# Designs tried in a protein design run: designed miniproteins, single chains, continued (5). Part 44

Each design is a single chain, and the fold is of that chain. pLDDT is the mean over its residues in the fold that is shown.

## One batch from the design tools (miniprotein)

Design m17605
Fold by ESMFold2-Fast:
Structure m17605 (fold): chain A 73 residues (1-73)
Amino acid sequence: EAVEYAEAAIAAAEAGRIEEAVRLLAKALEAAGHPLSDAEVAALIAELAKLPAEEAKRMIIAAAEMAIRKAEA
């Protein structure tokens, strides 16, 4: 379910596993009806790698929370 993938993405981001967190976020979005392509996932990983680690974590957590809201809407 979208919520389970989103919670896993938050946990991975908090552990510093940014690439894993983005892939889990992509699964959460897919379950919520808003799938990302493999190219979009790769681009997001590349963009987040340019950010400070704490900023990348916050962005992933915010996106995961949005995926949960989308799944409930």
Scores: mean pLDDT 79

Design m17606
Fold by ESMFold2-Fast:
Structure m17606 (fold): chain A 57 residues (1-57)
Amino acid sequence: MYKATATAIGADGSVITGVGTGETPEEAARKAEEELKKKLEELGFTASQVDVVVEEL
């Protein structure tokens, strides 16, 4: 099982994080990116930089 953490920095310096878990690194990363994108859209932010870290659980 894998955990992915997608992190974005907003224009104001805010750090927004999305987390996903999956059976594969790709599935975990996809879920983390989807959560991050949803949070950014809800906050009205555009990501200046996105970093994705995948960990094996």
Scores: mean pLDDT 79

Design m17607
Fold by ESMFold2-Fast:
Structure m17607 (fold): chain A 99 residues (1-99)
Amino acid sequence: MLTYELLTEFNEEVKERAIEAGKRNLESLEKLPEEKQKEILKWLKENKALELAAMEAAKLHEEGKEEEAKKVLEEGIKKYKEKVEELLKKDKEPAEFPP
């Protein structure tokens, strides 16, 4: 998955790939009616925050706001990393002791 690639490599090439993927996703989304776009964006925000951050970064990059685009992407990566670390800690120490 794109999110895993960003966490593993964490370099300019990976960031560029994320922006390109975000652009493609944004273009696909813009072809849908506004009501459907809002529904999908809400779902992405709750379930796929990093993918949404990549789309926002792609839009900012297209507008020439490269520093803002990088900041949005980096914030998305940090939030995703925190969520992954939380899930890994939960898996290591399960709430229930297996019989």
Scores: mean pLDDT 61

Design m17608
Fold by ESMFold2-Fast:
Structure m17608 (fold): chain A 78 residues (1-78)
Amino acid sequence: MPLSKEAAEQMVKVTTEALEKDPNDALAWLELGKALLDLGKYEEAAEYFKKAIELVKDTDPLLAKEAEELLKEAEEKI
């Protein structure tokens, strides 16, 4: 379910603050990408999904798969 524009903008702020504290937080990269996807910022969303995949490819295959599916969605819209 896509976020409202207001909720997506707030998610960008919250996840950006989380990543300033922990740049290895793959879930925060994934959530940031989702919010940007909902805002129509497809190139930025794709970049952050790639970052999430890189962080979890060897540790969390389910999260990596979710990020890969979202990356394909973002790239399809570019």
Scores: mean pLDDT 80

Design m17609
Fold by ESMFold2-Fast:
Structure m17609 (fold): chain A 59 residues (1-59)
Amino acid sequence: SAAEVAALRAEALALADALLERHRDDPQKVAIVRRMRAEVERTTDPVTLRAGLAELRRL
């Protein structure tokens, strides 16, 4: 649903922003998180959003 996509995207973007702050002195991790954040911003697929959240949680 649109509401599910919006909620998942909000959670993923918040986590990505927190990870960018945590890893600000690690250029390689910053690059990975920025790439994942951009994908989260563009996708409307809840499966892709859940996969992105799982990957971000491992960082």
Scores: mean pLDDT 88

Design m17610
Fold by ESMFold2-Fast:
Structure m17610 (fold): chain A 75 residues (1-75)
Amino acid sequence: MDEVEEARRIARKAMADPDLGIGLALVRALVGISLAAGDREAAIAALRESIRGLEERGAPQEEIELLRRELEELE
């Protein structure tokens, strides 16, 4: 399995979780692990998928902006 595809899959599942706080923590852990492994593309994919999930759930704008800033730093 491609690391990028795996990151997207994990992020999708995390964002589908009814406990949004747990989902965000899991995604942030995935991003950190991906970056530590040198897989910037997987980290970017996880952040993009998470931002989409947050927007779809109507999450607070502050949480969406935090992830968008992390994405901008990686791009």
Scores: mean pLDDT 75

Design m17611
Fold by ESMFold2-Fast:
Order: C-alpha cells, then sequence, then structure tokens
Structure m17611 (fold): chain A 85 residues (1-85)
C-alpha cells in the first residue's frame, strides 16, 4: 500500500471509530463486529493511530453491552497501541 493510501485508510478508520462510538445501544453488538473487522485491517497495515482509536471504541461498545472484562482488556490494548503510534 502506498504512503498516501495508508494515510487515507488511517483517516477513514479513525472516522469509523468515532461514528461507532455514537451508535445507540440497540446497534452496539453490530458495532462491535464492525470495529473488530476494521481493527484487524488497521493492525494488518500497521496503522497504529487508527488501531488505537478502534480499540478504544471497541472497549466503549463492549462496556455498553455489559461485557466489562472484555472492555477492560481492550482499553489496555488501546494504551499499548497508542504507545506504538
Amino acid sequence: MSPLEKEALEGLLIAAANIASRLPDSEAEEGVKLLEKYLEEALKNELWDAAAALARALAEQLERLGRLEEAEEWREKAEELEEKA
């Protein structure tokens, strides 16, 4: 992937994370699945800023679903990813 394509993809993935954080609770489970998919793509392309944002959004959606243990794990992961960015 070219540097410009990486920058564009990173910006789009960060935007997706921000949109997902605003979803209503009725969409939270679908939001988790989408965030996991986008996080995998961010990690594959070493887009650490996007990966951190997606991991944080994933933790927030998991907390809204009452999946508190998973939410805490993803908050820790987001902090690790922010250190790589």
Scores: mean pLDDT 79

Design m17612
Fold by ESMFold2-Fast:
Structure m17612 (fold): chain A 94 residues (1-94)
Amino acid sequence: VEALRRELEEALRALEEAMARAQALLNDPTASPEELLAAREALREARRAFEAALARLAAALPPEEAAELEREMVPRLAAADILGAALDFEAERR
């Protein structure tokens, strides 16, 4: 279980880094469409890895602990999806 918790922690850090990069680019009017597209792809990959790590850890925990973990972590997936959509719209406009 500890190895799965470490995997989720690493995936969360990667997701948070990708989200921070996405927010920085969205706030930069000089960022190129190519930079926005690259950030979107990085965000999708980090989101996929995080979702997979979360599912593996949840499967290893008792149902009550899995439900608590999902309640804490699922909002991060939603936030990543919102940023991804914003990157798509902004890349098309530039």
Scores: mean pLDDT 86

Design m17613
Fold by ESMFold2-Fast:
Structure m17613 (fold): chain A 56 residues (1-56)
Amino acid sequence: SFLEKKIELAKGAAYERLKGLVSPEEARQLADRIAKEAGGDIDKFMELVEKEIEKL
């Protein structure tokens, strides 16, 4: 579905931002969690990514 594709793109974008700050495995786990919590909401996705980066 369109939402599934949007979630996968959001997850990929989060992974790219995080893989420079944490291990690849941790980046994947964080990206998966952020995408799941955002549920296709781009504003929430961006907020959650920034919150995770601030914790690192």
Scores: mean pLDDT 75

Design m17614
Fold by ESMFold2-Fast:
Structure m17614 (fold): chain A 65 residues (1-65)
Amino acid sequence: MLTFEFEVNGVKVTATVDGSKITVKAEKPLSEEQRNAALQKALGLALEAIREILEAEEEAREEAL
């Protein structure tokens, strides 16, 4: 499960990716257009983060704990 925080039209949005499912939660109600934009951003961020994590291996995790 991956979680990303970003903004859509000044509204804070938290997107959670669990497998193939993307859930978007906003501090304020989003219009359908804003929700679609948020989902697209969340998917892009998730794919980028997953690729970087797989390539880097988790070296920092042992020191951060």
Scores: mean pLDDT 70

Design m17615
Fold by ESMFold2-Fast:
Structure m17615 (fold): chain A 75 residues (1-75)
Amino acid sequence: SREELTKELREAAAKAQEVASKAMMRNPTPEMLKKAEEINKLIREGFEHMRAGDFEGAKKTIKELEKLTEEIEKA
């Protein structure tokens, strides 16, 4: 449902921002800053997709946020 997808997007966004924030506090590098900027861009795009009724675009953005979050956690 739209409510479930909105919840998923909010949870993915919150986790991504928390992980990026912690990584920046531990090791502030230009590489990490670029990843944090990409997270913010993906969050905006995800909510734009939801607003437009593009649920497939929103799902893709959630997966991209999850992947980037995992990459930051591994670094």
Scores: mean pLDDT 86

Design m17616
Fold by ESMFold2-Fast:
Structure m17616 (fold): chain A 68 residues (1-68)
Amino acid sequence: SSERTRILVEAIEIAEEVEKLAPGSELAKEVQKLTAELERAYRENAPLEELRRILEEIKKKYEETLKA
C-alpha cells in the first residue's frame, strides 16, 4: 500500500484512540478536525509532505492526551 494510505490509516487509528481516552474533550475535537483535514488533503491528492505535516499535528495532540 502507498505511504499516503498508511498516513491516513494511522491518523484515523489515533483519532479513535484519543476519543476512547478523552471522549468529548477539546483534544478529541481538535484531533477529529485535523483528521478531517487530512482526509480532504488525501482526496485532493495533496503532496505527501502536507499529509505528513497534518499527521505530526495529530500525533502531538495524542501525546498531550497521554500526558493528561
Scores: mean pLDDT 86

Design m17617
Fold by ESMFold2-Fast:
Structure m17617 (fold): chain A 60 residues (1-60)
Amino acid sequence: MKLTREQALELGRVLAAGDADGDGVPDAAATERYVLEVLDLDGDGKISEAEREQFGELME
C-alpha cells in the first residue's frame, strides 16, 4: 500500500465521520485520534503489512 500523509489523514477523517454516522457515538474523536496515532507511526515512512494488520486490529 502506498499512501501519502495527506491521503492517510483524509482517509482517517472519512473513517471517523462514517463511524460517528454509523453508530452516532461521540467516540468519533477517539477514533480520529487512533487513526492519527497509527498513521503517525506510518508517517515515519515505514508502512508494512504488519502495520496494516495491526491498524485493522486496533480499529476492529
Scores: mean pLDDT 52

Design m17618
Fold by ESMFold2-Fast:
Structure m17618 (fold): chain A 65 residues (1-65)
Amino acid sequence: SEAALEYAILGGKLAKQGRYDEAIEAYQQAIQLDPNFALAWVELGDALADTGRYDEAIEAYEKAA
């Protein structure tokens, strides 16, 4: 989905600005639109880990695998 890709790109831009909570929301929107979007699951895991949410990060990485 183009919309899922746009949310993933938005998440990446927000994460680069240190806006991790907003990045997580954007990645979650990408995944809601495309649950098989492996890259969005990886990026979500990275953002969750950057905010200390390690258990949720592990779950996101497992979904990407």
Scores: mean pLDDT 88

Design m17619
Fold by ESMFold2-Fast:
Structure m17619 (fold): chain A 60 residues (1-60)
Amino acid sequence: MKTFVIEGLSLSELIGYALRIIGDFPEAEVRIEGDRLVVTVPDDPEAIAYVEGLKEEAAK
């Protein structure tokens, strides 16, 4: 399992990213901690790349 943190998100962005991750990778575990999203995914290269892509999107 790999854990990622996506920070600096508004409430609407937190909800949007959480729903996208759960919809695309149902095995992912998503937690909201304040203004950040904590995402745990299997050690699957596709799932890891997907979450890394969302972190880049959020950082723009």
Scores: mean pLDDT 80

Design m17620
Fold by ESMFold2-Fast:
Structure m17620 (fold): chain A 56 residues (1-56)
Amino acid sequence: MKEKEELLKEVAENAVSGKGLTPEQLEKLKELREEDPEYVDKIGEELSKEYYEKYK
């Protein structure tokens, strides 16, 4: 996977599983949001939806 997609995948998995985001994940997500907010919003929503169903 691309590094951006991998980061969003980890963030979505942790969020959906009820785990808190680590400071490193929050910082990287913040940087990614500044770099490409549309990408983060779109892919983040898709991954969160997918993981929400799998980790339900």
Scores: mean pLDDT 69

Design m17621
Fold by ESMFold2-Fast:
Structure m17621 (fold): chain A 61 residues (1-61)
Amino acid sequence: SMEELIRRLQELVRERGDLDAELARRLATSSPEEAAKLRAEHKKRLDEIDKEMDEVIEKIK
């Protein structure tokens, strides 16, 4: 249903926020080399969430 799709989008937005908070915590204690790796891994995880969000939006439209 549309309500289920909207709830899934809200959940994905929350997951993106959680990933941003996790990155911020990890960056506080990382070396420059570790920071670069963490940012690359974070970007990859965000790309996966963004892809899922696009799939959910396509089902709504």
Scores: mean pLDDT 85

Design m17622
Fold by ESMFold2-Fast:
Structure m17622 (fold): chain A 64 residues (1-64)
Amino acid sequence: EPDQAVAEVIARAKAAAERLPEYKDNFERGIKIIENNKDYIAQHALRSRAGRLAAEVARLAAEA
């Protein structure tokens, strides 16, 4: 469900920040944006702009 999907994206970004400390600030900024909009993302549209932002953070975390 949306809540779980958002939590998984955040968890992956945190794991990537731990593995790649050189990019920690970038990951932390992305995570903070997602967390600040968590209720909106979870309740209204995982595939909205906020949902796409969450996916983009996950992609960057995997590629960093």
Scores: mean pLDDT 66

Design m17623
Fold by ESMFold2-Fast:
Structure m17623 (fold): chain A 66 residues (1-66)
Amino acid sequence: APQPKPEEVEAGREALRKHLEEELEKFKGNKEVVELLKKALELLENGEDPKKVLDLVGEAYDILVK
């Protein structure tokens, strides 16, 4: 796959960070979802692969739709 531009990576990272912060506030009553979203934020802050971050977000959503 083509490598994204650094500006696109940073913009995507900031958008994902804001989305995760909003989801944390939205689902703060669900401990398991909160823990997964916090792990996703930690991976994002540590510069981990965005796919790993999205995989954790998917796991949180799986808990919500169970």
Scores: mean pLDDT 74

Design m17624
Fold by ESMFold2-Fast:
Structure m17624 (fold): chain A 68 residues (1-68)
Amino acid sequence: MPTPEELKEETLKRVLEAVKAGDYGGFEKALQELVDQLRAIGVPREEIQRIVSEIAQEGQDLDEELKK
């Protein structure tokens, strides 16, 4: 099974590519899939929320930079 770290790295990559493409549906889908995968491997809810928020912030930061 993938580790939480591997899932975080793969999801960050997907989120950044979705933002670059203007695919906000893909952004949201990647975050939802991350939540489901982290839950499936037994990561606590509080930790899942922290990881997801961190990745969502990275995507938002890139989106704001690209809109300049």
Scores: mean pLDDT 82

Design m17625
Fold by ESMFold2-Fast:
Structure m17625 (fold): chain A 96 residues (1-96)
Amino acid sequence: PVVEREQEFDLVDADGKPIARVRLRIRREGDRYTIEAEVTGPDGSTARLRIETADPAAALQAFVDALIEAMRNGESLEDAVKRAEEAARQARPPPP
């Protein structure tokens, strides 16, 4: 069976300042997961990413950590999301 879940949350920096709003859609099909994310910055700009992974928990943790770090370093939303996508891809082992 195909299972789909949606989550929405706000990201804040270490000082509690809002960084971004994240909307996630996670779809499971067999042993494969597809994660689609839409990230909205405080200026209303949006960026989207799509990741396929066997380990959605590891991918999401890497995504969140990289996004917070990039935004705290003053990177643009587009650059931050690109770094977060790369970090999430690196967090998964290659498929068997």
Scores: mean pLDDT 76

Design m17626
Fold by ESMFold2-Fast:
Structure m17626 (fold): chain A 90 residues (1-90)
Amino acid sequence: SELVKKANELIEKAEKAVQDGNSEEALRYAREALDIAAELFNQGKYDEAIEIFRKVREVLEKLPDKSSEVARLYAAATLMEIAAEIEKSL
């Protein structure tokens, strides 16, 4: 889907921003990808949502500054991934 493609492009941009030491840019792209994953979840596309939530968490783990915003986004991605796995199992 176009949403999955867009989310993956945002994740690639976030990973490049991490490599460049630009934590604010990386957080912005990670947040945008998380929003798309939440939309996929709402559409019942749980497998696609899980993959993107997981990749968002990987990006956030690579950030050197563990701010409250990073913690919040990490928690959101983790909880939504768990929720998607539960919904998929029903």
Scores: mean pLDDT 87

Design m17627
Fold by ESMFold2-Fast:
Structure m17627 (fold): chain A 75 residues (1-75)
Amino acid sequence: EEYFRYLVDLARERARALVEAYKQGLVTKEEFIKELQTLRDRLLKAADTFKLPDEVRDRILAEMDRVFEEALKEI
């Protein structure tokens, strides 16, 4: 539960910061997409490193994908 919330909240915070950077012209749409993909990969590796149960890992993945889809709709 705690790790799930932590990773999802971290994903939301970073995605929001990337949306703001895009709106300020600090990153291109291509760079924005690449940064989101890199963030997703890093968070998944962190979850795998802590050897979370498959059910928890799948739940984290689904929620992170949802957060990133919402961020992509903002640009």
Scores: mean pLDDT 77

Design m17628
Fold by ESMFold2-Fast:
Structure m17628 (fold): chain A 66 residues (1-66)
Amino acid sequence: MTLRVTHTGDDASLDALVAELRADPRVSVEREGPRTLRVTISGSIAHEIGLVLRLIGRPDVEVEIL
């Protein structure tokens, strides 16, 4: 699954999100802009759903499924 993630919070919370996502070996994170990330997940469907739910639960994040 591939997601576009737009972060609307401060730089420290964005850096923390990038570090959290990169800690998962099944997740690839590419920067498409100063606040926009392309996130690719190579795990199971359950893992993909779990990550999407975690991201959607954040008030400072907008998620688009590509």
Scores: mean pLDDT 79

Design m17629
Fold by ESMFold2-Fast:
Structure m17629 (fold): chain A 74 residues (1-74)
Amino acid sequence: DRYQHYVDQYGDTDVSTISEFTSDQQNTIQSSLNGSDTRSRQVSSVMIDIGIQNQGRGMTFTQIASQAMRRVYG
């Protein structure tokens, strides 16, 4: 259900338009919205947790994704 809320909120995001990310990072973020593999689910879980922890702080999707990329890839 948290995953479904994440997909409902951000699933229509055109990640390819987010120029702050490399192509590999864009693919990883996109797979977090529609992938079922372990890596995609790990990334979606991290993004959901960051979003919840920062609820009401005005973080953009790009800011959440940036923090998630730092946590998942180091």
Scores: mean pLDDT 78

Design m17630
Fold by ESMFold2-Fast:
Structure m17630 (fold): chain A 65 residues (1-65)
Amino acid sequence: GDARAAAEAGAAAGRAGDAVAAAVTSQELYKHGLGDPEAARRALEAAVAGDAEAAATYTLQSGRA
């Protein structure tokens, strides 16, 4: 679905080192009721910690639920 495609794109940005883009994608999915709240929260926490790989992983999980 569209949520999964958006999560995959956000995760790709995170894997490229853009943790903020990954976290923003997870938060947007959450705000629109399309993402897993726990995964979105973990993506944000990872981005704040500077962990782009973890932010990517949790962003992808947020769209897979």
Scores: mean pLDDT 79

Design m17631
Fold by ESMFold2-Fast:
Structure m17631 (fold): chain A 91 residues (1-91)
Amino acid sequence: MTPIERLERLVADPSATPEELVAAVKQLVEEFKKNADKLTLEEIRERYRRLSRILDAVMEKAEAAGNEDLVLEVGRLRQELEDIYFEKEKK
């Protein structure tokens, strides 16, 4: 199981804490940023799509928990993910 597949399963688990989910997605966004130059356009699009969906689900869990600091952190991670994606989609 890849790290992203593991996180997709963890997001579906009601026992997973918002803090654990935010920490895990942060690591994957940092890995994506670090390795983006080594990825094909198809791999970049796949990772962006999957990480974006994970961030949406993590945001809902952070909001449900009432943790404003985590909500802010998820928002920042989404912005970083978008910046990585748009930079690599340049012609």
Scores: mean pLDDT 83

Design m17632
Fold by ESMFold2-Fast:
Parts: sequence; C-alpha cells; structure tokens
Structure m17632 (fold): chain A 79 residues (1-79)
Amino acid sequence: SEAEVEKKLLEQQAKASEAGAAGDYVAMADELVKMAEVYKEAGDNKLAAQLYLQAARLYERAGDHERAAELRKKAEELK
C-alpha cells in the first residue's frame, strides 16, 4: 500500500540521517546549554532547567552519558 511505502521511505531517511546525527545532536545540545545559561542569568530558572534537560537527552542520544548526567544535576539544582 501507499502508506506502507511512505513509512518505509521515512524510516530509511531517518536511518541515513542517524549515522550523521551524533555530531548534530552534540551541536544542538551545546546551543541549548548556551540558551539555558542565558535564561539562568536572566532569572528564568524554570526555562533554564527545561533547556538543560533537553540538552541532556541530546547528549545521551549522542552517547555522552557524563555530560547528560551533569546537565540533569544542574536542572535539579534550579528547582
């Protein structure tokens, strides 16, 4: 069926991009950390914590479990 063909094409595109995605995940996480620091300095601890948690998930997807754990700790300290 057409829907099955579309699903398989999307899955193949996702797998192809995933091989290049680890560096993209780190770059995205680095930008979210910078944004979190800006919001923390502005006094928006809730948004800063959310951005640290989003960055932690991206580092974890990239295999950087140490940075992910550090950012989860920083987010917890802002609650």
Scores: mean pLDDT 77

Design m17634
Fold by ESMFold2-Fast:
Structure m17634 (fold): chain A 66 residues (1-66)
Amino acid sequence: KPVEEARKALENGDYERAIELAQEAIKAGHKPEAYRVLAEVYRKMGDEEKAREYVQKAAELIQKEI
């Protein structure tokens, strides 16, 4: 649910809430999904470098689990 709530906040343009909910999802063990939400938030905020960083973090975590 935290990841779903973070994505909903992102869709509504509430980037601060989306970041908070994504951080809660990270603490709950949903790191790849939470990093993807953070990447989308930073991309919409115009922080291209931060967005790319979180995309890489999500990909690296998934790759290490394989």
Scores: mean pLDDT 78

Design m17635
Fold by ESMFold2-Fast:
Structure m17635 (fold): chain A 71 residues (1-71)
Amino acid sequence: IDEKEIQGAMARILAGVGKLLYSRGEKEAAQELYLEAAKLAKEAGDEELVEEIIERARELGLDVEAIEKAI
């Protein structure tokens, strides 16, 4: 496993935890985790994963514009 593989795996984990926190009413924490997930996916060079994370955030009603500006 290289650094890019680790970053991609961490991005998926953070997005999953973010969805769980959102379901608990922790919207601010979910926003932060999706933003960090998108950054990690971008660092991994996985553009498909970046798009997937942004779409999940959009489905939850999170601030997608803030995520896109951060990456």
Scores: mean pLDDT 85

Design m17636
Fold by ESMFold2-Fast:
Structure m17636 (fold): chain A 77 residues (1-77)
Amino acid sequence: SKPDFSPENLKKIKELLEKALEALKKGDVETAKEYFKQALIEMGASEESAEALVNGSSAEQLEKLAKEELKYIESLL
């Protein structure tokens, strides 16, 4: 099902994805995982699926995924 992408929710998701990417640039992979997990949940992922994805991903995979999701969210703003 499509989550409700209100402008406020889209801005929140964008901020979470930007914080995840900033944490990755600093080498803080654990902080990046927390922000990316929160962004996925706000985008309609279950907590369990979001946790599995971030824990199963390398820093390079998280960066790629976060950049792709950020592009998608920016296309909706």
Scores: mean pLDDT 84

Design m17637
Fold by ESMFold2-Fast:
Structure m17637 (fold): chain A 56 residues (1-56)
Amino acid sequence: IEEEIKKLEKEANSLVVKDPDRAAEIYRKLAEIYEKLGKTDEARLYRIMADFLRPE
């Protein structure tokens, strides 16, 4: 799961400027993963980033 998180983070970061809608989807997935791991602060941060790129 750590490798999956790294892949998602790298992909989302590369897409923030080129495809913000897709980056937002990946950030939402990261938020869900971190929430399941009990990392509430990281989960909240990724939700904020996703909402900024794609409100709703």
Scores: mean pLDDT 77

Design m17638
Fold by ESMFold2-Fast:
Structure m17638 (fold): chain A 77 residues (1-77)
Amino acid sequence: SMAAIETIRKLAATGATENALIALGYALRSPDPEVRIEAARALGEIGGPRARALLEQALKTETDPAVIAELRAALAK
């Protein structure tokens, strides 16, 4: 949903706080692939070892090619 995407973009601006990382970890499991794409982008923007771990874990279970591409792009930062 657009509201979820807006929330995720705001979380990216918050940085590597515990609450932001938890929320983005849940967003990576959203049934909406657009929400998962934005969560991957947000984690890529935040960076750091905890964000990378969330992206790597998501890659193990993700089946959507567009989401996989965004997860890989985020990990390349």
Scores: mean pLDDT 81

Design m17639
Fold by ESMFold2-Fast:
Structure m17639 (fold): chain A 79 residues (1-79)
Amino acid sequence: IEKLEEEAERLREEAERLAKEALELGKKAAELLKSKSEEDKKKGKELEEKAYELAEEAARKLVEAAELEREAEKLREEE
């Protein structure tokens, strides 16, 4: 049981880190996209795409963590 909880916690920590990085990149992208500079807009789009990729990876890890937690709960309820 504890091993499933530890793995779930690890995945949640990784997901939180990725989500935070995605949020920071998204904020930078939003600022660049508001610029009148075509170069800044291009950089903004690149950062937005990267932020989206990181957010998707974070979401995937959260789903995996939730599945592991559900398995751990099932094992706990048997006791």
Scores: mean pLDDT 80

Design m17640
Fold by ESMFold2-Fast:
Structure m17640 (fold): chain A 120 residues (1-120)
Amino acid sequence: DTAARLEALAEGVARAAEEAARLAVELARAGADPVEAMRRATELAIRGVREEAEKAGLSEEVRERLVEAAREAGREAIRVAEEAVAAGASPVEAAEAAAETFRLALGHGVGEVIRAELAA
């Protein structure tokens, strides 16, 4: 049913967010710029969100809203990385702060889309 598919979507998106967060921190530990690391992690998460939305059989409108939630989470996370670097944080500290912001922002945005679909 729709609720079961949306539950599976939420789990898949949470996994994609965790994979992206790990990638950002690992790239920073390997010497990458934390903003660039977060950009690459955001691209990975967008791909994961798109795949999970397709598996859930969601409409084109809902799929695009989910992808936009991931893009917005990425923009917020990149801003956090830039601010952390400007404040003198190490690249790894900046990537960790950005990754946590990304996970929380994506979870919030996707949760809003799912709640709207369950109410329809």
Scores: mean pLDDT 87

Design m17641
Fold by ESMFold2-Fast:
Structure m17641 (fold): chain A 88 residues (1-88)
Amino acid sequence: HMKELLEKAKKLYAELESKLATQSELEVAAEKQVAAYSLFEKDPERLEFVRALTLEAARAAAAGVPVEEIERRAEERLRAYEEELRKR
């Protein structure tokens, strides 16, 4: 499910890569996506991780970071989080 949210975020950023959106507009879009996800994600720790990941990606996109680099960072963050969960 987190991977699905990441895929949706990647598509959104690819559509906005022309830099027509301001940082605040991208952050609002990211918060709406996380709010929709929170309707069925009941683990506050997972929700916090997904929110942080989505907002970091939105801010990077607004700053002009290439979509491919944003995707790479998000995948690394997700992998690290999954590894941490496996240690528990």
Scores: mean pLDDT 69

